# Ledger of designs, part 98: designed miniproteins, single chains, continued (3)

Each design is a single chain, and the fold is of that chain. pLDDT is the mean over its residues in the fold that is shown.

## One batch from the design tools (miniprotein)

Design m11409
Fold by ESMFold2-Fast:
Structure m11409 (fold): chain A 92 residues (1-92)
Amino acid sequence: SLIEEIKKIVKEAKNAGDLIVKLQTFAKKNGYEIIAVGRAKDAEKYLDKVEPGDIVVIGKSVPDELREKLKAKGATIIESDIEDVFVIIRKK
């Protein structure tokens, strides 16, 4: 499953930069696009860009309240051990 491939990327990523490059490569190969890339502090600013069916990769520093809002919008949340990352991935 594409979600399992993203989970592997998230687990294997060494840092935020490595994660972002690998997610961009994944998106390009699989007919997805990166809608937003940011830090945990920017997650609330990007909330309005999230659409149902989006995959959102979040770092540990993203607040629980924002996680619940992302789920309410119909996004699939993938949690990263990287503290300060936020990425929105959408199928084209």
Scores: mean pLDDT 86

Design m11410
Fold by ESMFold2-Fast:
Structure m11410 (fold): chain A 58 residues (1-58)
Amino acid sequence: GSILRRLKALALGNALSAYRARGEEVPSEVLQEEIDRDPVGASYRGFGLAADTLREKR
């Protein structure tokens, strides 16, 4: 339902932010497929990448 849609949007947002912060190309098709299969895992990976990027700037 709506919760799953929101979770997928969060996963995508986290991943996009991490890639943009790193200045890397976004593998949009691969990323969308991963999010569709495992939105929870994709959300955590994206969050981890964002946190790692912030740590590097400290």
Scores: mean pLDDT 66

Design m11411
Fold by ESMFold2-Fast:
Structure m11411 (fold): chain A 82 residues (1-82)
Amino acid sequence: SVPLSPEEKEELDELLDEWERELRRLARERGASVEELRERLRERVEAYYEENKAKDEELAKVKASRLYGVLERNLELATASP
């Protein structure tokens, strides 16, 4: 696997922040369940992959996988009972 460039890492970090804010907004404004947020995240990750695969399919797959993995983990932690 080709490592991400500094520019690609910065882009990924910006996307992570943007998507996390949007998921939190959906939870707050619509009372979306963890299951609904996970489905929305999956749809958005798939859309990102489809939009970017023509430029570099392997890179798009790596970025999509990382976006899903980080944000999905955050959803589980945010909904964990004390």
Scores: mean pLDDT 77

Design m11412
Fold by ESMFold2-Fast:
Structure m11412 (fold): chain A 82 residues (1-82)
Amino acid sequence: SSEDVEAIMQGFEAAAEAARLRAEAPTLDAAQRREVGKRLLEMGRLLREAGRALEKQGYSEDAAAFFARGEEAERLGRELLA
């Protein structure tokens, strides 16, 4: 469906943004770490939505990759918020 295609496209954008935020993480001050942490949790949410859309379409291996990326983004997000 168009909704599933949109979720998958948003997932690719979220993957790129999460990678950028991960690269910036070592240079951040405390306030910036909190903001980036929140953004990484949001990117993780979008990555999981893309994974669910892919799974619904029968792309189980691609879905697993997006779920793994989402878990990594959420893990770093939680670390930056701690």
Scores: mean pLDDT 89

Design m11413
Fold by ESMFold2-Fast:
Formats: sequence, structure tokens, C-alpha cells
Structure m11413 (fold): chain A 97 residues (1-97)
Amino acid sequence: SSELQELRSSRSPEELALIEELRRLREETERELKRLYEEGKLEEAIRVAEEAERRFRELAERAERAGIPETAEMARRLAEGAEAMRAKLEKEIEEKK
């Protein structure tokens, strides 16, 4: 996203490393969730979303400890997105039962 690129241009090496980890995790998670969803593997997609939420929250805590509040907030928002995706997938499974 443009927000991640703008943060990269103005920040410390530690913050740049955390932003890059967030970018890669987001891209990997979106790709894997799309693949599993297209294959109808909704239960596996839920597990991917749960793991992504956990990892984004860990990155948020690391950013907070490093004193980088904007990166921590971005990681928290990504974790909330993963949680929302899990809830959506769980609802879709319930509607199919």
C-alpha cells in the first residue's frame, strides 16, 4: 500500500525492517487466503487467518516496544482484518451446514 511506501521513506532501519515484515506477511496471507478460498478449503483458510492475526499482533507488540506507534497501529489494523476474515469464513461454513 502507499502508506507502507511512505513510512519506508522517512523511518529508521529498525522501523523499515518491521514495515517490510508487515508487507511480506500481508502479501503472503492475502495470497494464501485467496488460494484456499478459491479451492473451497474454508477450514484451512480460517487457520491461516488465525495464524496471521497472531503474527500481526506479535509485530504490533515489537513495534510498540521499539517506540514506533504508527507501525504498531498498522499491525493492529492488519490483525483486526485477519480476525474479521476469520469471522466471515466461520459464518460462511455455518451457512453451508
Scores: mean pLDDT 83

Design m11414
Fold by ESMFold2-Fast:
Structure m11414 (fold): chain A 92 residues (1-92)
Amino acid sequence: MTEKLREALLKLLSGEEVDTSELSEEEKEVLERFKKNLEDFEKNTTVEDLEYLIKNMKEALKHKTSNSPEDLEVLERVEATLKGLEKMIEKK
């Protein structure tokens, strides 16, 4: 996975708009599939389920104490997911 695709996926996961003009056709297809999966998740998940997930993720983030590169990447994905879930609630 390229760094540009990784950054684009994190932005999409956080509910931010992604500029795809610099991505390859293959990378755009990966993003479109991921976007559709996120939209399907949003449609099939209740507000109550989203609130429960957000609460649990916020509790997990309170206890982040590791500075390892691997743990930082996991935390970055968790933070992006949390932001995206909060935006999904705003749309419902």
Scores: mean pLDDT 75

Design m11415
Fold by ESMFold2-Fast:
Structure m11415 (fold): chain A 92 residues (1-92)
Amino acid sequence: MVDFAKLSEEEIELVREGAREMAREAERLGDEVSAEAFRKIAEDPRGLAELLQRLLELQRRGYEAVLAGEPEAVIEELVAEIEEVLREIAEK
């Protein structure tokens, strides 16, 4: 898990670059909510650190759930939580 409190300025710039790339990919796929969320992350990753930490934790749990063969309902709930965090970021 990435500790956003310990990120250097160089690491924060990498987060910005990654967020800009993710925003372009989301726009290409027609996912306007995710695209807006990633644009906001690129603008202020430190101000969104708590939401980014939550997003990474949910993505980690989702990856582990898929690998463990968890029921579809568990995976759907994690996806819904990820979508809610992205929507919260997009609305800021």
Scores: mean pLDDT 79

Design m11416
Fold by ESMFold2-Fast:
Structure m11416 (fold): chain A 83 residues (1-83)
Amino acid sequence: SVMDEVKFDVRYIALLTEADLVIERARRKGDEGLKKRAEEIKEQIKKLKADYKEGKISLDEAIKKMDELEKQLQELRARVDAV
C-alpha cells in the first residue's frame, strides 16, 4: 500500500541519517574499523532500497532485511557510544 511504502521510505531516511552519525562519531574517535562497518551498512541500506524499487524483492522481504540492518546499526551505535 502507499502508506506501507511511505513508512518504508521514512525508515530508509532515518537509518541513513543514523548511519552517517555513527560514521562521523567513529571518525572523530579514530575507530577506522567501526567507521568502515557503518559505511558498509549504509551501502547495504541503499542497495536494499534499490532492490525493492526494481521489484527484485517484495515489500515484506525489504522490511525484514531493513529490520536486520537496523539491529546491526543499533549495535554499532552502542559500541561507538561506549568508547
Scores: mean pLDDT 86

Design m11417
Fold by ESMFold2-Fast:
Structure m11417 (fold): chain A 63 residues (1-63)
Amino acid sequence: SLLRKAATLYTASDIVDIAAELVDLSARTQGLSPEQAEELREQLLRQSRELREESERLRKEAE
């Protein structure tokens, strides 16, 4: 179960990474400033890293 949960979190981190890559396009469409777009991108990248770190933690715990 830990390995399955780790795999799910890793997939979720990849999805959030893709969302971060699309932030500039989305921000331009919604009239956000470059500063606001950068803050949103950094938040998503931070969340993606946290999901990936939790995935790795669970994987190591299962070993």
Scores: mean pLDDT 80

Design m11418
Fold by ESMFold2-Fast:
Structure m11418 (fold): chain A 92 residues (1-92)
Amino acid sequence: PSQEEIDAEVIEALGEIAAAILLNDYRKGRITPEEAKEWAVRFVRRILDLAEKLGLPEAGLRAVQIIIDAFEKSGLTDVAEAVRAEAERLAA
């Protein structure tokens, strides 16, 4: 694999880790859906900013899609929609 492929995989893993931690905290009753939404939006913003600075904006978008899919599959559709809206806002 190229260095760009490795760097892209790391960025995508950040999305997986963020979603996994927030969903785990939600399932354990540590955070509300509203708190999960606030944190997910913050992480999406950071991931997209970092990916752009690294010249890997497409990897950032894939990480965001991983977060969206994880929250959709878990029934937290409002969180998934907020993440999608923030990514679309930043792309404009």
Scores: mean pLDDT 87

Design m11419
Fold by ESMFold2-Fast:
Structure m11419 (fold): chain A 75 residues (1-75)
Amino acid sequence: GKDAFWQKLMQDALTHSSDKDLGIKLAEIHFKVLTGSLTMDDIDKMIKTQDPVLKSYVSQYIPIVENNQKLKSTS
């Protein structure tokens, strides 16, 4: 589930990253996932500028983002 994934992401990030700001960024990502506002542009930004651990975890959300994009394009 999204909650279990979030907790695991936070624990793994704290283990593998020295960046304290990562926790705040992960909270923003989690909020965007829950609200369906996470976009492929957001993912691309994370791939280019964020921790490699974050990149690997964000890739797991790609199907969810694609589904959210489909819902937004249909109104």
Scores: mean pLDDT 63

Design m11420
Fold by ESMFold2-Fast:
Order: structure tokens, then C-alpha cells, then sequence
Structure m11420 (fold): chain A 73 residues (1-73)
């Protein structure tokens, strides 16, 4: 399944850590990443919704991340 994840952070460093966290999540593939300062828009492929939800939860736990939105692509 494909999802778009939008991340807003307090700093560019926090946004970068959030992107790295998503990319490191098992079973999830980052297919596209656009990082612009403290904001990132990611296209992600996951085998199921549960895998996508785990990746989003991991991103939300990153210090300095202020908002995470995700939707089916």
C-alpha cells in the first residue's frame, strides 16, 4: 500500500532525524522524500496499514517533531 506522510518539526535537524527514522522502520520502503527546512513530505510503501501505522508512530516519537499527517496515496 502507498501512503503520503507529511512531517513538520521544530528544526531541520529534527525533520532529518524523522526521515531517517521512517527509512529505518522494518517492512516500510521510502520511495520519495522531499525535505524543505523543517518540513518533509514522504512517499512510503508498506505491505499493510499496520506497518504504516508503526512507521508513523516511530516518527511521532522523534524529539522536535511537532506534527505528522499521513494518508493513502
Amino acid sequence: MRFVVTIEAESAEAAERAVATLAATPGVRLTRAELEGNRAVLEVEAPDRAAAERAVAAVRAVPGVTEVRWEPA
Scores: mean pLDDT 82

Design m11421
Fold by ESMFold2-Fast:
Structure m11421 (fold): chain A 58 residues (1-58)
Amino acid sequence: SMAEEEAKRIADKAKAQGLKEIKVHLSGTDAELLKEEAEAIKKAAEKAGIKATVTIEV
């Protein structure tokens, strides 16, 4: 899905920069979309060996 592709790009970029932790803030009006994005980011970061903290603001 698009969410998984975006999440992988975020995780890959963080890994390339040598980051061990990322903090992502997601904001918008679509709570279901934000939840999907947050889950995708957490999974991609975990696979890349990066600690991810994701906060959602609706």
Scores: mean pLDDT 81

Design m11422
Fold by ESMFold2-Fast:
Structure m11422 (fold): chain A 70 residues (1-70)
Amino acid sequence: EEEEKIKKLNEEIKKLEAETDRRVASHQARARQLAAEGAPYVEIFRHVADAMDAEYERKQKIKELEEKIK
């Protein structure tokens, strides 16, 4: 059963990475589009901040999952 737990945790990590990568890419693409359109700095920065928050959340959750494995 320990092997099953490790397998499930690895699957959760992979899902988290894929979902976060997609979210980060979406926010970064939107920020670039807004910058190209000459949108206000505040609107551009909100998407950059959202991408950074998603990366930070991913790192924290991965650490928690890895601690359960180790």
Scores: mean pLDDT 79

Design m11423
Fold by ESMFold2-Fast:
Structure m11423 (fold): chain A 73 residues (1-73)
Amino acid sequence: LQAEVAAAALEILREAGGAFLPKSELVKRVSERLGLPQGTVSRALSAVFPLLAAAGVVELRQVGKTTEYALAA
């Protein structure tokens, strides 16, 4: 499950062409793509995104109270 969520999220970020997406938008798009509840997707992303950021695969930024993600350059 976490691997499938991570793969779908990375594909969505690739489609965004380096643009930052809010976590809520990423959760929504992964949920729609995989047919999983948003709560399930949100929990899986919260587990894997710190690992992906540590590996240099994704970039995080904080915009007010919103966390945004992009595919790393």
Scores: mean pLDDT 79

Design m11424
Fold by ESMFold2-Fast:
Structure m11424 (fold): chain A 70 residues (1-70)
Amino acid sequence: MLERIKKRVEELLKKMKETKDPFEREVYAALALIEISVGRLAAQRRGDTETVEELNKLADIVVEEEKKLL
């Protein structure tokens, strides 16, 4: 699960960095955060604290990378 979410988020971050359209950047960032939020909720329900912590760090990376493109 975590590896699939990381891979999807990396693909979305790549698209966010490659696009010249500010609207597309916002959409890719939002999609990445949705993927992380769904995965985090599933991990919390399983008691998988390590995955929750990894996904929280990944969300911080998404936010930081989006800010760099402003």
Scores: mean pLDDT 83

Design m11425
Fold by ESMFold2-Fast:
Parts: sequence; C-alpha cells; structure tokens
Structure m11425 (fold): chain A 80 residues (1-80)
Amino acid sequence: SLEQVQSWTDTVTVAPGETGIATFTPTGLAPDTEVTVRLSAEGDGGRFSTEEVVGGGTPVGLPLPEPGTYTVTATVLKAK
C-alpha cells in the first residue's frame, strides 16, 4: 500500500508562443528513499499529468506545451 507523505501546490504561467515545465523535487528524504510522485497541472492550456518513481532529491518534470496559467499539484507517496 502507498500513503501520502507530502503534498505541494503552486501556479505556473506559460507565455503565449512559449512552452513551460512544472518541476517538483521531493525533499526531506534520504537519497536512497524511493517514492512515487504524482504531478498534475490544470489550467487555461489544458490538463497534464505524470507519475514517476524517484529517489529523494530527484526532480520530476511535467511539460506544459500550451500557453496559460496552470495550478500544479504534486503528491508524494511512500510504501508502507
């Protein structure tokens, strides 16, 4: 089973004619601690998400190919 150990929310704005990346790094974990990061973005340019298994301190990136303002949410899950 997985449990939520961290959550994060921020806003990312991508200018017209540009692309962006929403980035989240799980912190406060040992580098050998493996976690699942769920990263989602929702806004004017649409809805995008990714799910990655990473170590503590490893960044997860979510490409935002469309301009607009996005609400970005990250959820960090750890095995029990």
Scores: mean pLDDT 80

Design m11426
Fold by ESMFold2-Fast:
Structure m11426 (fold): chain A 94 residues (1-94)
Amino acid sequence: SEIIDKVKEYLERYKRGEITLEEIKEELRKYAEETGDYRRAAIIASIIKKAIERGEIPTEEELANMYTAESIRLIGRELDEGKSYKEIFEELLE
């Protein structure tokens, strides 16, 4: 998965001190604006935040499982809170 590979790349660069969380947020904002895919951007942002909090780089299988779990969770938030994926994404970047 191109998305899982990209998440892994960001996390590896972050762990090495080559990129900051703020720089990752800016790249994700640019991605969302260029593609209009705020749902995917929100999922990616959620996975990256959770991975950083755990303090280790997840495996590709763990990242794929996290993508599925966060996709389901964010759909639940949209339905329960009545928020757009853009609003959810912007909250994740705060």
Scores: mean pLDDT 80

Design m11427
Fold by ESMFold2-Fast:
Structure m11427 (fold): chain A 72 residues (1-72)
Amino acid sequence: MKLGRIEYRRVGDKVAVTVFDEEGRQVASLIGPGAEVAAKLGELFGVEVSGDFETSLRQIAEATGAELVRLE
């Protein structure tokens, strides 16, 4: 699967992630503990993830061609 952009932020002890396709359409939005969000995103996009939350997001971005963006 090809994606356009993965945006993420930390919200206290949780993370919020929004995923967009190559046309800029939102295809996923998740909020929760980093490990659970990373595992769910890996399952949704068919990407094997390992390591911490940010390492997992980099693996998904690399596999899908997405731009990875950290929000303030």
Scores: mean pLDDT 85

Design m11428
Fold by ESMFold2-Fast:
Structure m11428 (fold): chain A 71 residues (1-71)
Amino acid sequence: EEEEKREEVIRELLEAFAKYFNQLIEDSKKDPEKAKKERDELAKRVTDVINNGTLEELEKMTAELKKEIEK
């Protein structure tokens, strides 16, 4: 059950990450250097949480990305 919950949250996190990452790519046309740094930082943060994070950290990251997309 814990494994299933973790997989579900990771799936949601990856979906939110993909949507937000695509927004950052579009924004890169205005400021490529700033956008690249933001994308690199986001990718590292998501990877770290997936590999080393708790279920709560995965849920928090997913919620934060969803909120950012909805702005």
Scores: mean pLDDT 77

Design m11429
Fold by ESMFold2-Fast:
Structure m11429 (fold): chain A 89 residues (1-89)
Amino acid sequence: SPVDAAVDAEVAAFRETLEQLAASLRAAGYSEEEIKARLIELMRWTLRQMGASEAEIAAFVERLEAAKTVEEMIDVATEFLGALLRRRA
């Protein structure tokens, strides 16, 4: 559907942004733990800008903190963004 196509495009753009940020931080010499912390802060900010509740943000951050790698964290982040956008449609 047009809604699913729009959500998929937004999720893909967000994934690309997170992957580019992670690559830049790695190139700058940041640790994997430091990259994870920065991605969590970016996700908190993004969800607040989208009007997510504090309880919703807390639940998503808990899931992000459970991710073992930066790549897993990006997967979790994009899954939650997709779910949030579909719920709003």
Scores: mean pLDDT 84

Design m11430
Fold by ESMFold2-Fast:
Structure m11430 (fold): chain A 94 residues (1-94)
Amino acid sequence: SESDENLEKVREDAKELAKKLQEILDEYKSNPEGISVEELKKKVIEAIEEIKKKSENEGTKMILDQIEEELSKLKTAEQLVTALESIIDGVNSM
């Protein structure tokens, strides 16, 4: 059904975001001194914006906007890593 297809696409977009965030985390953890907190935030926000741009689900866009706003307020790499791990774990629990 269209409803089931829409839910599957939401899950697919969420998993793609989690994969991109995991790749960013893995790169950071391999060389933490190679990337500034500001550059790390930029990479994360760009990944979120890419998923948001191709999503047609209004609810998904609202959730991504809220995540982006909350992440933009974080000041330290430790806070960013914790937030990203929480998002990835949340998606993997879907």
Scores: mean pLDDT 81

Design m11431
Fold by ESMFold2-Fast:
Structure m11431 (fold): chain A 148 residues (1-148)
Amino acid sequence: MYKVLVLGGGAIGLDIVRTLVARKEPNIEVILVDINEELAEGIRRLFERENLPVEVVAASAEEALAANPDIDVVVIVAGIETALKALRAVAELRRRQDRPDLLVVVVGENLSEEEIEEFRELGADAVVPASASPQEVVDLILKYIESL
């Protein structure tokens, strides 16, 4: 069973999660994480009403990664500073668990070439503009899972 962690419960993160669940892949577990406890609780209640098989957690990126050492995919949907902190936490997880295979996708708005290069240097395998279709992010995740 593959574990996909989505960091960021805003509109983009929700669209990625909904698109991934709509594919009905029987071997994917989806965890949505947001640092905002009230937002995470609201999303949890919404997904429970919709019968969506998604775990929703109020946590930092570091806390969520520490609780889920067996993750296969991390999707980071955040502003630059939060994305950089999350990438450093993922790089530490990769080193400690000998998980070079862990897929890391960053989704961001208005990224400069310099910011994209910094994310790649910190271990992002893909950097996707927030203007991209949620389907494109999900197709990247599924293609990776099919290659394991």
Scores: mean pLDDT 84

Design m11432
Fold by ESMFold2-Fast:
Structure m11432 (fold): chain A 92 residues (1-92)
Amino acid sequence: MKFRIELLDESGELLAESPWMSSIEDFEKAVREFLEEILKSGKTRIIKITSSTSGEDAAEATSRVIQLARELGLKIVEIKLSGTEAEIKVAP
């Protein structure tokens, strides 16, 4: 199982992306880096998750992003799940 995450602005422009990650530790580290950038910039961003395997894996990864965002006091604005992809709109 592998995940890739992308950081997009509100218009959908790509700002940053991770490599494909196979460990939970690498995934959480990349997510925390993107969430810290949202907190630092004070701007709403979209975190896009792509699973190499299934929509269930993408949904589980989405739940982890939501948990990490809430730990930092960030707000979940919108969630879109589509096939092996998920988009999570996160605000400060």
Scores: mean pLDDT 86

Design m11433
Fold by ESMFold2-Fast:
Structure m11433 (fold): chain A 77 residues (1-77)
Amino acid sequence: MSPLEKARELFEKAIEAAKAGDYETAQLYASEGVRLYLDAGAFDEAIELLEKLKKETPLKSTANVLIRTVREAQARA
């Protein structure tokens, strides 16, 4: 599986875990997914999936922190 395919799978797992009320597991999956997107330079896709996490789950603060991390990494690239 490519790093981007793995990152997408991790975000799917994060949303599923959050919908099940497992916010700790959801945060871990979202953070790892962001790391893989940052390693690949796929900043725009990372932001799109974080906005989806923010819209579809209660993890709005987590999503906002991770969006800031992605934007800061993109500015340094």
Scores: mean pLDDT 85

Design m11434
Fold by ESMFold2-Fast:
Structure m11434 (fold): chain A 80 residues (1-80)
Amino acid sequence: GPSLLEIIRRHRERVEKAETEDELREVFGQLAVDLQRAGAPPEIRAVFDRTVRELLQAKTVEEMKEILLRGLDEMERLAS
């Protein structure tokens, strides 16, 4: 199957292309499933969980994208 790094990079591209809150929620929901299937280590799961908490405070699609991209950047560094 795809590596953890490939999963994170693929989801980064999907977040960058998303235009609505519903699209961003779908992408992030799929990321949760893909990370679990790949056996993501606790450090990456911690970043994912923090990103979800930050997302609850977002008021715009642009804020949601910024939060998600920051989380994905940190997860990519940990997976590299």
Scores: mean pLDDT 87

Design m11435
Fold by ESMFold2-Fast:
Structure m11435 (fold): chain A 61 residues (1-61)
Amino acid sequence: SKIEEEARAALEALENKDVLEAGEHLALLRVLGATEVATAVAEAIEAGDLEKAIKLLKEFL
């Protein structure tokens, strides 16, 4: 699905420490209706907890 595709792209960006690229994919996840996971991941990034952000995306996929 497009949601899974964008979640995988966000995960790949975070694993490469590309927070800006990850943010673009999280915005698309919100548009596609995956609002809860996109919000939780964005909050983890904002807190500086990239390990938690990665874990949340892996658990979603």
Scores: mean pLDDT 87

Design m11436
Fold by ESMFold2-Fast:
Structure m11436 (fold): chain A 75 residues (1-75)
Amino acid sequence: SMKEKFEEIRKKALEELRKAYDEARAQGMTVEEIREKFNEIARKAQEEAIDLGFTPEEILQLLRDLVAEHRRLLA
């Protein structure tokens, strides 16, 4: 179902974000460089969601979830 596809994209993007941040911290990256990694991951997730035909509202929710995780990981 579309709901299952949405959850798969969301889980994959969140896992990719967590892994990228762990690697960035291990490498001593700055907050600005970590933000650039977030932007790359968010852009790819948004593009994949658009290509699969998700609504603007679903895409906005995906981006909100990614922003929330970004804030959590920086705390």
Scores: mean pLDDT 82

Design m11437
Fold by ESMFold2-Fast:
Structure m11437 (fold): chain A 92 residues (1-92)
Amino acid sequence: LVELAEKTARLAIELAKLSGDEEVVKKAEELGRLGIELARLEEEDPEEAARRADELEADPEVVKKAEEVVKAMKEVVEKNPEKAKEIQEKIR
């Protein structure tokens, strides 16, 4: 669902902002947009969405950005667990 993709993107962006790294925030925003586009495509054409998802998973630049964002989010959650939980509850 598009709404779940939007919430996931917002959570990633807010957690990235806690890292204080603008490059990580930009990567989270870019990945969030891709996720929302994929969710929209899945509602419209599930077969094309599956093909697009395979293309994104095969793109080393996309995979690298996702790994960097995930790593930054984990570090932020470990350093600021209270604030991370507040953000998660607010976006839920």
Scores: mean pLDDT 78

Design m11438
Fold by ESMFold2-Fast:
Structure m11438 (fold): chain A 87 residues (1-87)
Amino acid sequence: SKAEEAIQEINKYLEEIDKIIDEMERNGLTKEQFDEASKKINELFDKINEIVDKYEEYLTPEQRKKIAEKFKEALEKFSEVRMKILK
């Protein structure tokens, strides 16, 4: 279904975000590498928002809530890593 396709694509981007965050935390980064990683994560968040907006009519309220929860979790993880590095 279109909803399943949207969810799969969103999950793929969320997995990519988690991978980038994990690399940022485990590997010492230069400021330039940190800025590049941050830019990539923000681009992935934008892509997720575009998919949610595009497929809004095909997603159930339950599916939308689950996506919002995962999105919030990813955003909180990214914020935590940024605070650790900029501290």
Scores: mean pLDDT 83

Design m11439
Fold by ESMFold2-Fast:
Structure m11439 (fold): chain A 68 residues (1-68)
Amino acid sequence: MVEEGKKLVEEGAKALGVSPETIVNMATLYFEHSDPGGYYTIQEVARVNGISTSEASDKIKAYIDSLK
């Protein structure tokens, strides 16, 4: 789970031309504050990895929670 979330963040960051830290920060804004830009970031990570937004959200959240 945690390793899968990390890989999704890294592949998403590479595909979108941003840092992995940017993906983590944007996703955190969605999980903490329901930020639309953060949700859009999770949708784009899901799209580039060929998985559902729900699966990407769950795996990215597990990875971010592991960083606390």
Scores: mean pLDDT 83

Design m11440
Fold by ESMFold2-Fast:
Formats: structure tokens, sequence, C-alpha cells
Structure m11440 (fold): chain A 86 residues (1-86)
């Protein structure tokens, strides 16, 4: 399996396990300066409205993109995630 698919599956599992814990992790990363305020607010807004499929997909995409960048992976993996989320 591609690394992009593994990251996507990990993020999806995290969201499905606890939306609130996922939001708290983003807030903690914001406090540490590891994520921009704009990006954190956008992700949290999508997670707060996760009952809508488009908001779920947007949260999944942004969280996976953030994880790829945090790990220092090439942008090609972001393109793969976008294709997988459709």
Amino acid sequence: SSLARKILNEIESKINSSVEKTKEEIKERLKRGEISEEEAKQIIDYLDNISDESNYKNALLLLSTNEIRRLGLPDIYIDEVKKLVS
C-alpha cells in the first residue's frame, strides 16, 4: 500500500475514534506553533460539522496534508491523498 493511503487510513481511524480528541490535538499543535492559526481554525470548523460528507472529506484532506508536511514528505503524497479522498 502507498504511504499516502497509510496516512489517510491513520487519520480516518483517529477521527472515527474521537472527534473531540482530534480537535484537542490540533489546539495543542497550534499552542506549540506547529500549525498556522488559519489552518487550525479551518480543520476545527470542518470537524465541528463532520455530519456533512463534504466537511468529513475536507477535514480528512487537511489533516492528512498537515501530517504529510509535518513528516517532511514530498508534495506528491498530498496529490495522492487528494485523489484518494476524491
Scores: mean pLDDT 84

Design m11441
Fold by ESMFold2-Fast:
Structure m11441 (fold): chain A 103 residues (1-103)
Amino acid sequence: MEKIIEEALERKIKEFKEELGIEMPKEMVEDLRKIIEMILKGEVTHELRELVEKLNAIFKLVEEGKINKKEYEELAKLPIEEIRKKAIEEGIFNETDKSDYLS
């Protein structure tokens, strides 16, 4: 089990670096490890969905050039709510913005 998780994680880290040209921050690596472990266990939880949302938001911010290396390292350490706020401010998360306005 452990070896399968580490191999999957190494592949994703390599893909991230090849696609974005930057190293995946440690906090993102740990979140990704949790996601892989939960998927392998068949656990589809609210926590898994939040971790996926967090990683997608950070990936999109980096892809759009909205954050630099220092900013993405700090962002990876933040809770999902702070990352959502940053994504909304940068115009990355239109659906999250609509959800906050429709309450």
Scores: mean pLDDT 68

Design m11442
Fold by ESMFold2-Fast:
Structure m11442 (fold): chain A 92 residues (1-92)
Amino acid sequence: MEKVLKALKEAAKETGAELGYTVKDDVLYSSVLAPDRKAALKIADAFKKTTGVTPKIEPMGPDQPALFTLKINKDTGEALEGSIQPVSESIF
């Protein structure tokens, strides 16, 4: 968990993305709001290098904000899932 969260914080800082996270029932739920596709791809690469899990990336425009979501077991640090999806500006 620590190592993944640190990598995500560093990737977010480098790309100007916003990082949110919460812990519930021993699962870390994290979301990273990337300002564009380039930032989203950098965050996906950081996650893959740290966890070995390749996040699913949905099709998006080059300037479209993207939400990266992941689930990690708090106790084991094992990555459960990761995905990147374009965010609709009209629904938040």
Scores: mean pLDDT 68

Design m11443
Fold by ESMFold2-Fast:
Structure m11443 (fold): chain A 80 residues (1-80)
Amino acid sequence: MKTFKVISQSGIEAIATADALPTKVGELLTLRITELNGKEVDKEVTLKVERVDGDKVLATVVSTDVPELKVGERVLVELL
């Protein structure tokens, strides 16, 4: 299990977990959101990887349980 910081294009900050950091453009990444703007939550978001730069991934939201994270929004995912 890996822990990530997620920052959305609209300025939403989240802490999330997944089994691994994706390594390929076009890969789907499902994250369990554990914190949203400093508040504990249990939500899921699925992202499509647009770019990978080491411990950082630029991705687009494909599916979301978080009303503040919209489908089609860009997010930066960073390994913690």
Scores: mean pLDDT 82

